# Ledger of designs, part 4: designed miniproteins, single chains, continued (6)

Each design is a single chain, and the fold is of that chain. pLDDT is the mean over its residues in the fold that is shown.

## One batch from the design tools (miniprotein)

Design m20115
Fold by ESMFold2-Fast:
Structure m20115 (fold): chain A 99 residues (1-99)
Amino acid sequence: SDLERIKKAIEEALKQPSPTPLGIAAAVVAKQDLDKFAKEVADILVNGSPVEQAEVARMIVEIYKVDPELGKKLLEKVREYTKDNPFAQEKVDLIEKAL
């Protein structure tokens, strides 16, 4: 299932003791325009492939490891942009529960 793939991606990201260079770069980009970044993340969680959805979930965890407040704000905006899609909301809930 899509949720199982996302769960595995989250677990793998959490097992890494330090933020990756990719996570650091993603946090910088997200901070520049958080609203735009959140809309792009929300679109992938709704319309992306299972692989893209898992990659985005991993990226959110990595951003949280770099900057927890940025990660929380990102998830809040993604939740808002996915409010009318219950399947995307389940994915957001899964990521949020792991943080």
Scores: mean pLDDT 86

Design m20116
Fold by ESMFold2-Fast:
Structure m20116 (fold): chain A 67 residues (1-67)
Amino acid sequence: MKKEIEEELKKKAQELEKKALEAYKKVEVGKWEDLPEEVKKALELLRWGVENPDASPEELLELIEKL
């Protein structure tokens, strides 16, 4: 079970990382308001991860599903 959750989290994390990088580039040019809500949610997830370094893969996956 945990290996399947870790694999799922890895795939979702890679896609969110891509979206977050896209958002980061727009922020550099002062376009934060123009970002899609999905990208803003991806940045929120990254912020949550930084604030909760001991979070389990299951907790991260649940947060992704709630976003």
Scores: mean pLDDT 65

Design m20117
Fold by ESMFold2-Fast:
Structure m20117 (fold): chain A 63 residues (1-63)
Amino acid sequence: MKKILTGPDAREKALKEGYKLVKSGGGDRVLIYEAETPEEYEKLVEEAKKISGGIDVFVKLKK
């Protein structure tokens, strides 16, 4: 599932909830993905690296 967080504490909240930062873009806009399988997690990490611009991307493996 894809979620967008904004605001000065969005990055801190993501880290606290167990999301891992996979791409840093300055923190003004944060994209959060929850992967349901390890394979989906790896795919999301690779796709995050391809995103250009000032967007932080976090991914978490859903249990």
Scores: mean pLDDT 70

Design m20118
Fold by ESMFold2-Fast:
Structure m20118 (fold): chain A 63 residues (1-63)
Amino acid sequence: RVPELQRAADEAEKYGLELGLSPEEASRIANREFVRGMDEGLTPEEVLRRGIEEAKKLYEEKK
């Protein structure tokens, strides 16, 4: 429905995978931020930024 938001979420998921998060963790973060973007009317850039921030935070907390 909003392909730009989906692409932003997909890019955030790829970023999480590249950091070393599990596929389940990366997908969960991306899906959560996509849903928030849909509900709150966020831009694709904001969805991507938030997804990257959440992925980094999770990765740092696990180290």
Scores: mean pLDDT 81

Design m20119
Fold by ESMFold2-Fast:
Structure m20119 (fold): chain A 86 residues (1-86)
Amino acid sequence: MGREEAIELLRETIRRARELLEQGKPEKALEVLDEFAQRLPELDPELARRAHEALGRVLATFDETTPNEEIARALVRALEELLATL
């Protein structure tokens, strides 16, 4: 069912984004996070709404001077907090 697939996609996304950040590739981590946000509504629209809200709150605290690494790390943390509520 879409919910279990959505949760597995969330876990995989967190793992991949963290791995890319450890490799010093924050731009690729952001691409992985963007792909996740685009795919999630197809699996679970309710979880997608919650993820979009969590990610949007984080993005609203940043501006054009914020480094990609800082943005990516904060977005991963928001997704980890979301996963902990599931």
Scores: mean pLDDT 85

Design m20120
Fold by ESMFold2-Fast:
Structure m20120 (fold): chain A 76 residues (1-76)
Amino acid sequence: KVKELAEEAAKLAKEAAAAYAAGDLAKAEELNKKAIELIKKAGEELGEEAAKAVLEAAVAASRAMGPAVEAALAAA
């Protein structure tokens, strides 16, 4: 279950980063909100360690999109 939540959060974070790079800030924020909800749910249902694992997966996925996000920020 933790692995499944981590994979889903990572996917949402990657999609949010891609949306941000494309200039779709509203979509990026909605996807980030969904990722945060999964982190919160993991913490509430499975404990702090689970929430941390899901958060780390999401952060790693976002960082993999870092160059695209940085380019979008520079263009703004």
Scores: mean pLDDT 71

Design m20122
Fold by ESMFold2-Fast:
Order: sequence, then structure tokens, then C-alpha cells
Structure m20122 (fold): chain A 85 residues (1-85)
Amino acid sequence: DAALAVARREEVLAALPLLQAYLERQAAAAEAAGDAETAALLREAAERVRRLAAAVAAGDEAAVAAELAALRALLRAARERRAAA
């Protein structure tokens, strides 16, 4: 259903700025704690959320898949760094 797909897209686009703001706050907290490397990973993740939002808005499925893969890798790396510290 095309109408349902449009509604789902708008729901995702509304959620992505909240995720970006959350990641930017987590990056600032990591930097304040002296963890510049985790902060850098989380800032790159926030930038990938911005690119993901643009790809979703454009309906570019290949770009959506690529930005999701990059975002997942960055979040995994940040989590692994925190677990090792």
C-alpha cells in the first residue's frame, strides 16, 4: 500500500532527528569523560543518521542500506570501546 509506505517514511523521518540528538549528547558525555575516540565514533554515527534521513526522504533504497550498515558498524565500534575501557 503506497499510502502506508508514505506514512511509515514520515514516521521514520520524525524519529531520526531524535536519534541524532541522542548520539550527539552521548558523544559530548564521552568527550567530557576523556574518551575522545568514543566521542568521535558517536559524532560520525550522528552524521550518518543525518545522511540516512536524506536517503529516506529521497526514497533511495541503496543509500538507505549503505547508511544503515555504516551506522550499525560505528555503534558496534563505540560499544566495543566502552566494554574494553
Scores: mean pLDDT 84

Design m20123
Fold by ESMFold2-Fast:
Structure m20123 (fold): chain A 97 residues (1-97)
Amino acid sequence: MSEAVRLALSAQFLLTVALSHLSLGDVEGAVESLEAAARLAEEAAKLTEGEAKELYLKAAEEARRAARYAREGDVEKAKEEAKRALELLNKGIEALE
């Protein structure tokens, strides 16, 4: 397993944690997990090139948008963007295999 994939898997875990916090109404916990996931996705992107890098950077951007929507109280859009980030991370992992 590459270090980039390990970081991407950790970001996926944090996105799953964020979705749980959003479902429980814990906006602060959700934002913290979403921002942490974005940072890990950006770090994974630094360790790769091409399609995987682009997918990880897009995942980080979607996670940051999810955090913004969560802070604004738009829980449904926050969940949508977090799920999109999850999908992008999974595609990035597949692109490296």
Scores: mean pLDDT 88

Design m20124
Fold by ESMFold2-Fast:
Order: sequence, then C-alpha cells, then structure tokens
Structure m20124 (fold): chain A 61 residues (1-61)
Amino acid sequence: MSEEERERLWLEVERALKLMEAYIALKNGDFETARKYADELEKLGFKEEAEWVKKQIDEAE
C-alpha cells in the first residue's frame, strides 16, 4: 500500500471517529464538544460533515 493510500485510509478513520464523538456530544447536549469535533472535521477537509454537525447544534439551541 502506498503512503498516499495509507494517509487516505487514516483520514477516513479520523472522519468516522470525529463524527461519532460529535454525535455522542450532540445526544448528551454537550454542544461545546460537538463544535470542537465539527471544527476538526472541517480542518481535515470534511466540510459537509462539519456543516451537518453545526446545523444540528443550531437546531438544538
């Protein structure tokens, strides 16, 4: 496996983990933690996922 393929797979794992953490935070009403993970997703290039989390926060507040 190339280094580029390994980096891509690692980013997919990071995306899944951060989305899961954001979802758990949203369910617990921890909007600060949810925003943190949304920002980290956006920083990694997962803009759509980050925007989804931020939308959930805005709708809940």
Scores: mean pLDDT 80

Design m20125
Fold by ESMFold2-Fast:
Structure m20125 (fold): chain A 62 residues (1-62)
Amino acid sequence: KSLEIGEIDEEKVAEVMTKEEVEEMIEELEKLKEEFKKKNEEVAKQVEEQIETYKKILELLE
């Protein structure tokens, strides 16, 4: 792939993952964000951006 930065394609992910799997992913990322907020706020912010991406995927799944 030519993208190199590994961007998440929300529509593509919504086609291959179930709503429940996306919800579980968000839960796991939320726990990671909480852990990193105590140690490294920058990393926690990056995890939060991933959470927002998966939340948008969840909205696409209705």
Scores: mean pLDDT 71

Design m20126
Fold by ESMFold2-Fast:
Structure m20126 (fold): chain A 114 residues (1-114)
Amino acid sequence: AAEEARIEADRARAEALYREALARVAAAKAQNPDMSLAEQAALLEEYLRARMPTLSPRAQAILEAYLAAARGHVAAAAGAPDEVLLELAREVAEHLRKAGLEAEAEEAEKEIAE
């Protein structure tokens, strides 16, 4: 119960910072409509990385999973080979597992296997 409450609190903090980062990217895209998906992902990562050291290791792991997923979307849009996409998907699962989100990591791995 106490551990589950801590996991949920860390997830809430990670999600709040991720939403803040997405709002920052959206504002930048509004000022520069030609901004590429790769440039958007780079700004997202820069914003999150600067703030991640203030968070718990679990919240950092959740954000690392979100960053790996964002890199996966950029790679897929650029036509990256399946091996690169699979590596990024495994990185998402690994970070979720480090965050104590075993069921979510298993679901991510299941999607890789399909």
Scores: mean pLDDT 83

Design m20127
Fold by ESMFold2-Fast:
Structure m20127 (fold): chain A 55 residues (1-55)
Amino acid sequence: APKPSIEELEEALLEASAATDAAVAAKAPSAEVQAKIQETAGKMLELLLGLLDSR
């Protein structure tokens, strides 16, 4: 499979962050909010690794 571009990784991070914010605003269960936070952290790590790979 093709590796995602830095732009795609940035978009994924923004989408994950927006989903986390929406879950918090909706007063979602703590387990769901924690899962969204973990997803956002994972996307941030993917972006950092992608930046290292792009050199």
Scores: mean pLDDT 78

Design m20128
Fold by ESMFold2-Fast:
Structure m20128 (fold): chain A 78 residues (1-78)
Amino acid sequence: SAAERARRLAEREYRLARDVIETIAKELGLSEEEIQRVLSDEAAREEFIKRVEEKYGEGMAASLRKVLDWLRERDAAG
């Protein structure tokens, strides 16, 4: 069905968004525990975005902030 296809696409988008965050965080030297905090904690997210800005610039930091906001909205759905 169209609804089932839409659900599978949303699941793939969520996985890709998480993979992008995890990949950049690993390149910045974050541990698995620190990556989990970036996904769940406001202060850890802001520190991550600051490190992204320092290494990759404001444009990349703004893009990853939007990805993290989208992931948080999905995780907080309830």
Scores: mean pLDDT 80

Design m20129
Fold by ESMFold2-Fast:
Structure m20129 (fold): chain A 80 residues (1-80)
Amino acid sequence: DINARLPEELEEEAKRAIKEVLELVKEGKVEEAEKLAEEAIKWFEEKKKTLSPDEQILVDIYIAMLRMIVSVAKIAEKNK
């Protein structure tokens, strides 16, 4: 189903987590951003166990986005 989307609660939480991690990165709080991302990833991994395969792919995309944001932020911080 090409129109498959996460349940509204999970979609809202994913957007919130990404926004908060990005705000911490913008403030130079890379360690806090990493901790928040790790907590969000752990929560999504637990929720993922109860989801359909298509919904699991969407969760994996959000997890990958959180990991990418933190990885890029760490690289940027090291080059200051």
Scores: mean pLDDT 79

Design m20130
Fold by ESMFold2-Fast:
Structure m20130 (fold): chain A 106 residues (1-106)
Amino acid sequence: DPAKEKLARIEELEKRIEESFEELRKNARTESERLHIEAAELGWRLGVAEANGDEAEIAAVRAERDALLARAPTPEQAAVLEDVFNRHAEAALKLQEEKKELLKNS
């Protein structure tokens, strides 16, 4: 079943993404690297929450994002972190919506 195989690959990808964030956190050497990883993780959480319609989690992640951006040493770095957050949120949302479509159509 192609849909079941695709779902299994998406689930494997989700596990690899979680493992990758853990490895990135362990290997981070600078505050800039840590902020970048935190922005990516928060973005991913937002995309998942938006795909699930979890308004409480959406609000919580947005508050954590605002706190993270306030930790940036410069406005330019804050803009980079916001871009990282937005890109990961978009990627996570697309992946979750694809997963939902496969679950409904098969």
Scores: mean pLDDT 84

Design m20131
Fold by ESMFold2-Fast:
Structure m20131 (fold): chain A 55 residues (1-55)
Amino acid sequence: MRDEIDLANEYVRKAIEYYKKGDLDKALEYATKATELGHPGGAVMKRYIEEKIKE
């Protein structure tokens, strides 16, 4: 359980890093993984990245 939280935090961080680099595909992949682990930040990042991709 604790390790899942730490992993989800790392996925959110990676999603942000890839988003900043313009790699929206990888950013979405990591945000989705964080969301699947129940991380609220992952869910927020996933929605933000999806909006950016749809532009």
Scores: mean pLDDT 78

Design m20132
Fold by ESMFold2-Fast:
Structure m20132 (fold): chain A 55 residues (1-55)
Amino acid sequence: MRLSEETKEEIQKLIEEKKPSVEKAQEISLEIIEMSEKGYSDEEILEYVKKKLKE
């Protein structure tokens, strides 16, 4: 994974704040890896995580 440390910290904070299910957290983690490998920006990955965690 080629995300910046700052982006990783923001993602971790969002997950801790929203407290998704283990299954949801795993799905998000797999998508982050996939998006990073496909060359999505840190900003696009962060927006994806926010969207997935939004109630």
Scores: mean pLDDT 76

Design m20133
Fold by ESMFold2-Fast:
Structure m20133 (fold): chain A 68 residues (1-68)
Amino acid sequence: GAAAKFAAVLDYLKSQPDLTVTVQGTTTITVSSTMNPQQLIALVLQLLGDYPDLTVTLSGDTITVTLS
């Protein structure tokens, strides 16, 4: 279910050493990173590949992940 997918994504993101992860409510994860833009784009593409049911937005060095 959606809650299980959210928990899996959150656990995955928290396992990454270069990410600062913040949870907002039960549907939104905000990620800040010191990675270069190419590494951030690669991470976004990986998230979309692994979790195609998610909405992922990249703005500068901030990634926002929302369950739909």
Scores: mean pLDDT 73

Design m20134
Fold by ESMFold2-Fast:
Structure m20134 (fold): chain A 64 residues (1-64)
Amino acid sequence: MDPVELAQQTLKFAETLDNEEYKKKLQELAKQLLEAAAAGDKKKVEELVKEIKETVDEIIEKEA
């Protein structure tokens, strides 16, 4: 998945959340992903993609 597209999808998902802590965490991760992608930092992009996926999965698991 394109890191920019993932960051945009993450921001859109965050806007649907009632939990302010998760919303802020996803917004911060998406911002960091956009910055890492713009800088060409492949290692940081991979770390942030993994953290976003794990965070989203945790939210879905707990709130489903």
Scores: mean pLDDT 80

Design m20135
Fold by ESMFold2-Fast:
Structure m20135 (fold): chain A 85 residues (1-85)
Amino acid sequence: MKRQKALDLLDKIAPELTPEELRRLVARFNAALGDPWGIREAVDLEGDPRARELLEAYKNGDFEKAREISDRVLDELIAELEKRL
């Protein structure tokens, strides 16, 4: 449900964003889903400390911590998108 809300908000705001802004927001969304490429891109584009922590949790097999970080990243993304709308 949070994932669908984030996706719907991204779809609504996408036409108002530069390609660079869209790429960064999509990277955060993919990172929140636990996608390894999305996590890497979020780290590389913004130096995101949450994405770095998620990458380390994933490497260490700390599934509980990874879940907590993913939830926080998704909540933060939704809040940012709602403020822009």
Scores: mean pLDDT 76

Design m20136
Fold by ESMFold2-Fast:
Structure m20136 (fold): chain A 78 residues (1-78)
Amino acid sequence: MEKAREILEKAKPKVEAAYKAGDVKEAVKIAAEAYAEAARAAEEAGDLETAERLREGLRLAAEEEKDPEISAYLREQA
């Protein structure tokens, strides 16, 4: 849990910077990469529940995303 949280916290300022720049696609990609990395860290720590929750978040984001290219990218990260 702690390592996954650290990864997400480190990604927050990068996601915020992309949103402030008006680059929503870049912000979503940075967030997706952080979620995928956090899920892997949780799996390595044996926290399968947290890993499943993070990967499910990526899958749901992909399903809700209307841009097919971003949706495909999100699905690949899950």
Scores: mean pLDDT 79

Design m20137
Fold by ESMFold2-Fast:
Parts: sequence; structure tokens; C-alpha cells
Structure m20137 (fold): chain A 57 residues (1-57)
Amino acid sequence: SAAGLALGALGLALARAGLGAAGVALGAAAVALAWGKSEAAEDLGGAAIGLGQQVLA
């Protein structure tokens, strides 16, 4: 669907910027929130925060 396509495109754009998996997860969460899919966005947001903490540690 359109939501899945947009999530993939945004994730790829962030990954190309050198953010890797964290960028893909943040992009996916942002698009999910934009379409009002809070449950999916919460799961993705949590994963992105965890990755960010591990990278900084």
C-alpha cells in the first residue's frame, strides 16, 4: 500500500545519509505517525531509541 511504499522510500533515504538501521527505524516511525498508526509507531520508536542508546554507549 501507499504507507508501505512511503516507509520504504523514507527509510532508504535515511540509510543513504549514513544513519543505517537507526535512520530506517526513525523514518518508518515518522511515516507511521503521519498516517495515525500510533501502535506501529510506538514499537518502531522504541526500537530506534534502543539503537540510539547502544550507538552512544
Scores: mean pLDDT 60

Design m20138
Fold by ESMFold2-Fast:
Structure m20138 (fold): chain A 82 residues (1-82)
Amino acid sequence: LLDAARAALEKAVADTPESARPEILAMGLDVLEAAQAGAPDSTIASKIVALGIRAVALGVDPETVRKVMRTVQEAADAIRAA
């Protein structure tokens, strides 16, 4: 499950600029780790919002930002449901 979530995240961030990609990937992985550790919904949501704000600041286009945020949310939900 975690490996599938990580692969989905890596695929989603592939569409981000090379300069932004490592930071956005690291932020996404932080959300997945928080979900695996049993962090509250409010913490997961806050981390995803922070990721979205940072992606916009780094010049990622709005469609890719939405795709990454959605992928991270779905991955976190899947981890928490397991």
Scores: mean pLDDT 82

Design m20139
Fold by ESMFold2-Fast:
Structure m20139 (fold): chain A 86 residues (1-86)
Amino acid sequence: SKEVTEALASIYLAIGKLLEKQGRFEDAAKAYETAVKLLEQADPDSPLLAEAYRNLADVYSKLGETEKAEEWRAKADEVERRAAQR
């Protein structure tokens, strides 16, 4: 179900954060990318998706992949803008 998929994505976000704290940025990026794929299919307007995009942008920045970091940040900003509109 959608809720189960979002719960699984939350687990991958938590794994990514733990890996990032360990300085394992490539592994953190993979965990965040998995969370992104799950959330994009389950709920493209989810606040969790915006969080996943922001975390992925930060990790790509730390890996020196500035263009990818900017792309993910732009995606996070777009999700946040949509969520803010009422």
Scores: mean pLDDT 86

Design m20140
Fold by ESMFold2-Fast:
Formats: C-alpha cells, sequence, structure tokens
Structure m20140 (fold): chain A 69 residues (1-69)
C-alpha cells in the first residue's frame, strides 16, 4: 500500500540519519533517529522483505550504540 511504502521510505531515511550521527559520535542524535525509524517500521507488515531489512538494520545500529555506550 502507499502508506506502507511511505513508512518504509521514512524508516530508511531515519536509519541513514542514525548511521551518519553514529559516524560523527553524536550518540543522542543517533538514538533519536533510531527511535523514529522503529516507529515507522512498526507500521510495516513484519513479513514485508523491505520492512524485515529495515528492522535488521535498526537492530544492528542499536547493538552498535549499546557497545559504544
Amino acid sequence: SSAQEEAIAAASAAIRAAAEALAKGDVDTARQHLAEARRHVSQVDPRNPRGLAARAEIDRLEAALAAAE
């Protein structure tokens, strides 16, 4: 659906912003973007391959944040 495509696009944008913030050491900014990405991904069918890929990337970045503290 159009709404699901919009949610995937928004999640992808937030994931990129989180990764960029992490690369700059902006942990708080990265955390805010990951929260935004997770909210958008919650609107996507969990069986959608693009949604699954976005969830996996969010999980990876959250693990990186936790390891960095």
Scores: mean pLDDT 86

Design m20142
Fold by ESMFold2-Fast:
Structure m20142 (fold): chain A 76 residues (1-76)
Amino acid sequence: KKKEKIEELEKKAKEGDAEAQAKLGQLYFLEGDYEKAKEYAEKGAKLGSPLAAALLASVLDEMGRHEEAGRINAEL
């Protein structure tokens, strides 16, 4: 189930779907894989997705990087 959803979202993300990138970040975040969650959320935030930006801030906060999370919110 987990791998199947990730593979499907990865395919859509490669097709240029910013929503799929944000969803991939959410799945990795729920799994506790904060490094991958950060990577996908950062890419989505660069595309101007508010959902991805909010996810990126949450990921950084969970990693104890509260100052960086605040900077991401300030950039938006």
Scores: mean pLDDT 74

Design m20143
Fold by ESMFold2-Fast:
Structure m20143 (fold): chain A 63 residues (1-63)
Amino acid sequence: MEGDLAEAVEDYEAKSDLELSLKKGQKVLVLREIGKHWVVAENLETGERGIVPKSVLRVVERL
């Protein structure tokens, strides 16, 4: 996942300032993995960065 282009498979609402909100279909760049369940990602539509669950992302392109 780290370094990959991924897509949100479902909507996700940030629960803190550290988390990233996503809408289904939005593309993100995965910047790094945090533990087994979370990643730091950049929303390519908004430019916002934050942590999101790996479960809401699907890798669409390896970079």
Scores: mean pLDDT 81

Design m20144
Fold by ESMFold2-Fast:
Structure m20144 (fold): chain A 64 residues (1-64)
Amino acid sequence: MEEKLKKARELMDKAIEYAKQGNFEEARKYLEEAVKLAEDGSSEEQARVIGYILYVIGLEIENL
């Protein structure tokens, strides 16, 4: 597995953690970094990863 995609997933976990804490500014920063790293992956992997992050963060925001 490519190191960039692994790093992107780690950044996604951080984004979710910050979103759960109500710190959406930090969550957004980590999401942007994850998206940037995922650009080097396949279209399917990139879409799956980004979609999952946006879905989870969106749910957290709506439930606050």
Scores: mean pLDDT 67

Design m20145
Fold by ESMFold2-Fast:
Structure m20145 (fold): chain A 58 residues (1-58)
Amino acid sequence: MTEEQREKAREAMLKSGILTEEAIKYLDEARENPDPEKQLEYVKKARELIEKVWKEKQ
């Protein structure tokens, strides 16, 4: 997947309200960070934010 395609996907998810700007920032930090422990920490934070939004939209 190209960087442009990733940006469009993030924008679409943000507009749907499922993925918040904060969750996107954590996912970006996980992708850029070479430390696997830090990557896991950021992914967990993003997941918690996404899960909270999904629970509210049920």
Scores: mean pLDDT 70

Design m20146
Fold by ESMFold2-Fast:
Structure m20146 (fold): chain A 94 residues (1-94)
Amino acid sequence: DEGLQRVLDRALELVRRYLSEEEARRAEERVRRSPSVVQGILEAARALGDHPDRERSLEALREMGDAVAELDPESLDSAVAQVAVGSEIASVEQ
């Protein structure tokens, strides 16, 4: 829980730093309405992946990737977060 919460807090910082004020507000609303911390992380990753600047999106998602890599590798929630962030990176790299 604490590890996932730290990743979510960092993801929200990245959302505020990399997205416009309006896009960040919408992403934070989706995160707040998420039923779990891991779902909030997925919503934040998606919002960063939807950024129109590909290079800026990749920079933000790679910082998020570094954060999820520090999670417990045996946790299902950690695995879901890692796969989701990796998928967003792969999608933007196209």
Scores: mean pLDDT 80

Design m20148
Fold by ESMFold2-Fast:
Structure m20148 (fold): chain A 68 residues (1-68)
Amino acid sequence: MEEAQRHLERGKELLAQGKYDEAIKHYERAIELDPDNAEAWLNLAKAYSQKGDFAKAAEYGKKAVELR
C-alpha cells in the first residue's frame, strides 16, 4: 500500500511538470500494486487526456468511477 501511494504521489509530481510518459509509468506501477485504487486510475486517465489520448482517458476514467 505505501509503495503504491509513493508511485501515485511521484506520478502526480511528474504530471504537474508535464512529464506525461513518466507519470503514466508511475501510475501503472501504482495500479499493479493496488488495482482497486480509484485515484490511481483517475490520474492515469488525466495523464492520457493531457497527452491527447482521449480513448484511453475515457477507458481508465470509467474504471475509476466503477471502483468508487
Scores: mean pLDDT 83

Design m20149
Fold by ESMFold2-Fast:
Structure m20149 (fold): chain A 81 residues (1-81)
Amino acid sequence: AEAELRRGRELYAQGRLEEALAAYERAIALDPTYAEAWLERGRLLFDMGRLEEAAADYERAIALDPTYERARANLARVRAA
């Protein structure tokens, strides 16, 4: 799960958005409780203009870790967009 998350971040940094999405989806499939993977997919979906899906991913990250301030901040940003 962590290796797939790291791979997704590398692909995202390269602008390879669809491949980054696939890597994040694998991280989530391997560990659906990995709140950071949900956050990172949400950020990518936001950059792709997929705002409703981004919001859902941030809500999932918050549900898994209610102390996850970064997820709450990103959710507020999506709702303001």
Scores: mean pLDDT 84

Design m20150
Fold by ESMFold2-Fast:
Structure m20150 (fold): chain A 82 residues (1-82)
Amino acid sequence: KEELVNRITDELNASEEEKKLVISSFNILSKIAPEFSDEEVEEIVRLLYESIKAYKAGDVQKAYELAMEALRIAIEEAERRK
């Protein structure tokens, strides 16, 4: 899934700093649910990237909301596997 995360961040024209933050955050979420579909990976990566952009723009609340949405997707996937 690392190649998919790299591809999506490249498509989004993420900076090296943003890409590292997205990859780090995604790796934390992947410990909650060890396997995601490609569609879930794309959604999580986009939410994490938008969260980082919102934080850089000074919109801390929006950044938090987007990060929490990515976390909800990971939790829902973990629950679906049971």
Scores: mean pLDDT 79

Design m20151
Fold by ESMFold2-Fast:
Structure m20151 (fold): chain A 92 residues (1-92)
Amino acid sequence: MSKEEALKKIKEAAEKLESENEEEVREGAEELVEVMKSPDPEVREEAAYVLSLALFSENEKTREAALEAARRLLESPDPRTRLIAESLLRPI
């Protein structure tokens, strides 16, 4: 996946996460998990930002999907991806 394609997927995932449709919310979270596997730091940072917004969403389904996505990222074989997930789940 190109950087341009990854950034476009992040934008589409953000829109899906704000949906009232539970299936679309889940698809958005899954797309963020996939793009977070990118070796590009800008792609990872943008995906992490969108995921952080979803974790603090007023929509309970969006928050639950984002929390599940963050938990899946903690199990990633990539230590950089795990660090992002740990950062997102850490109380400030």
Scores: mean pLDDT 80

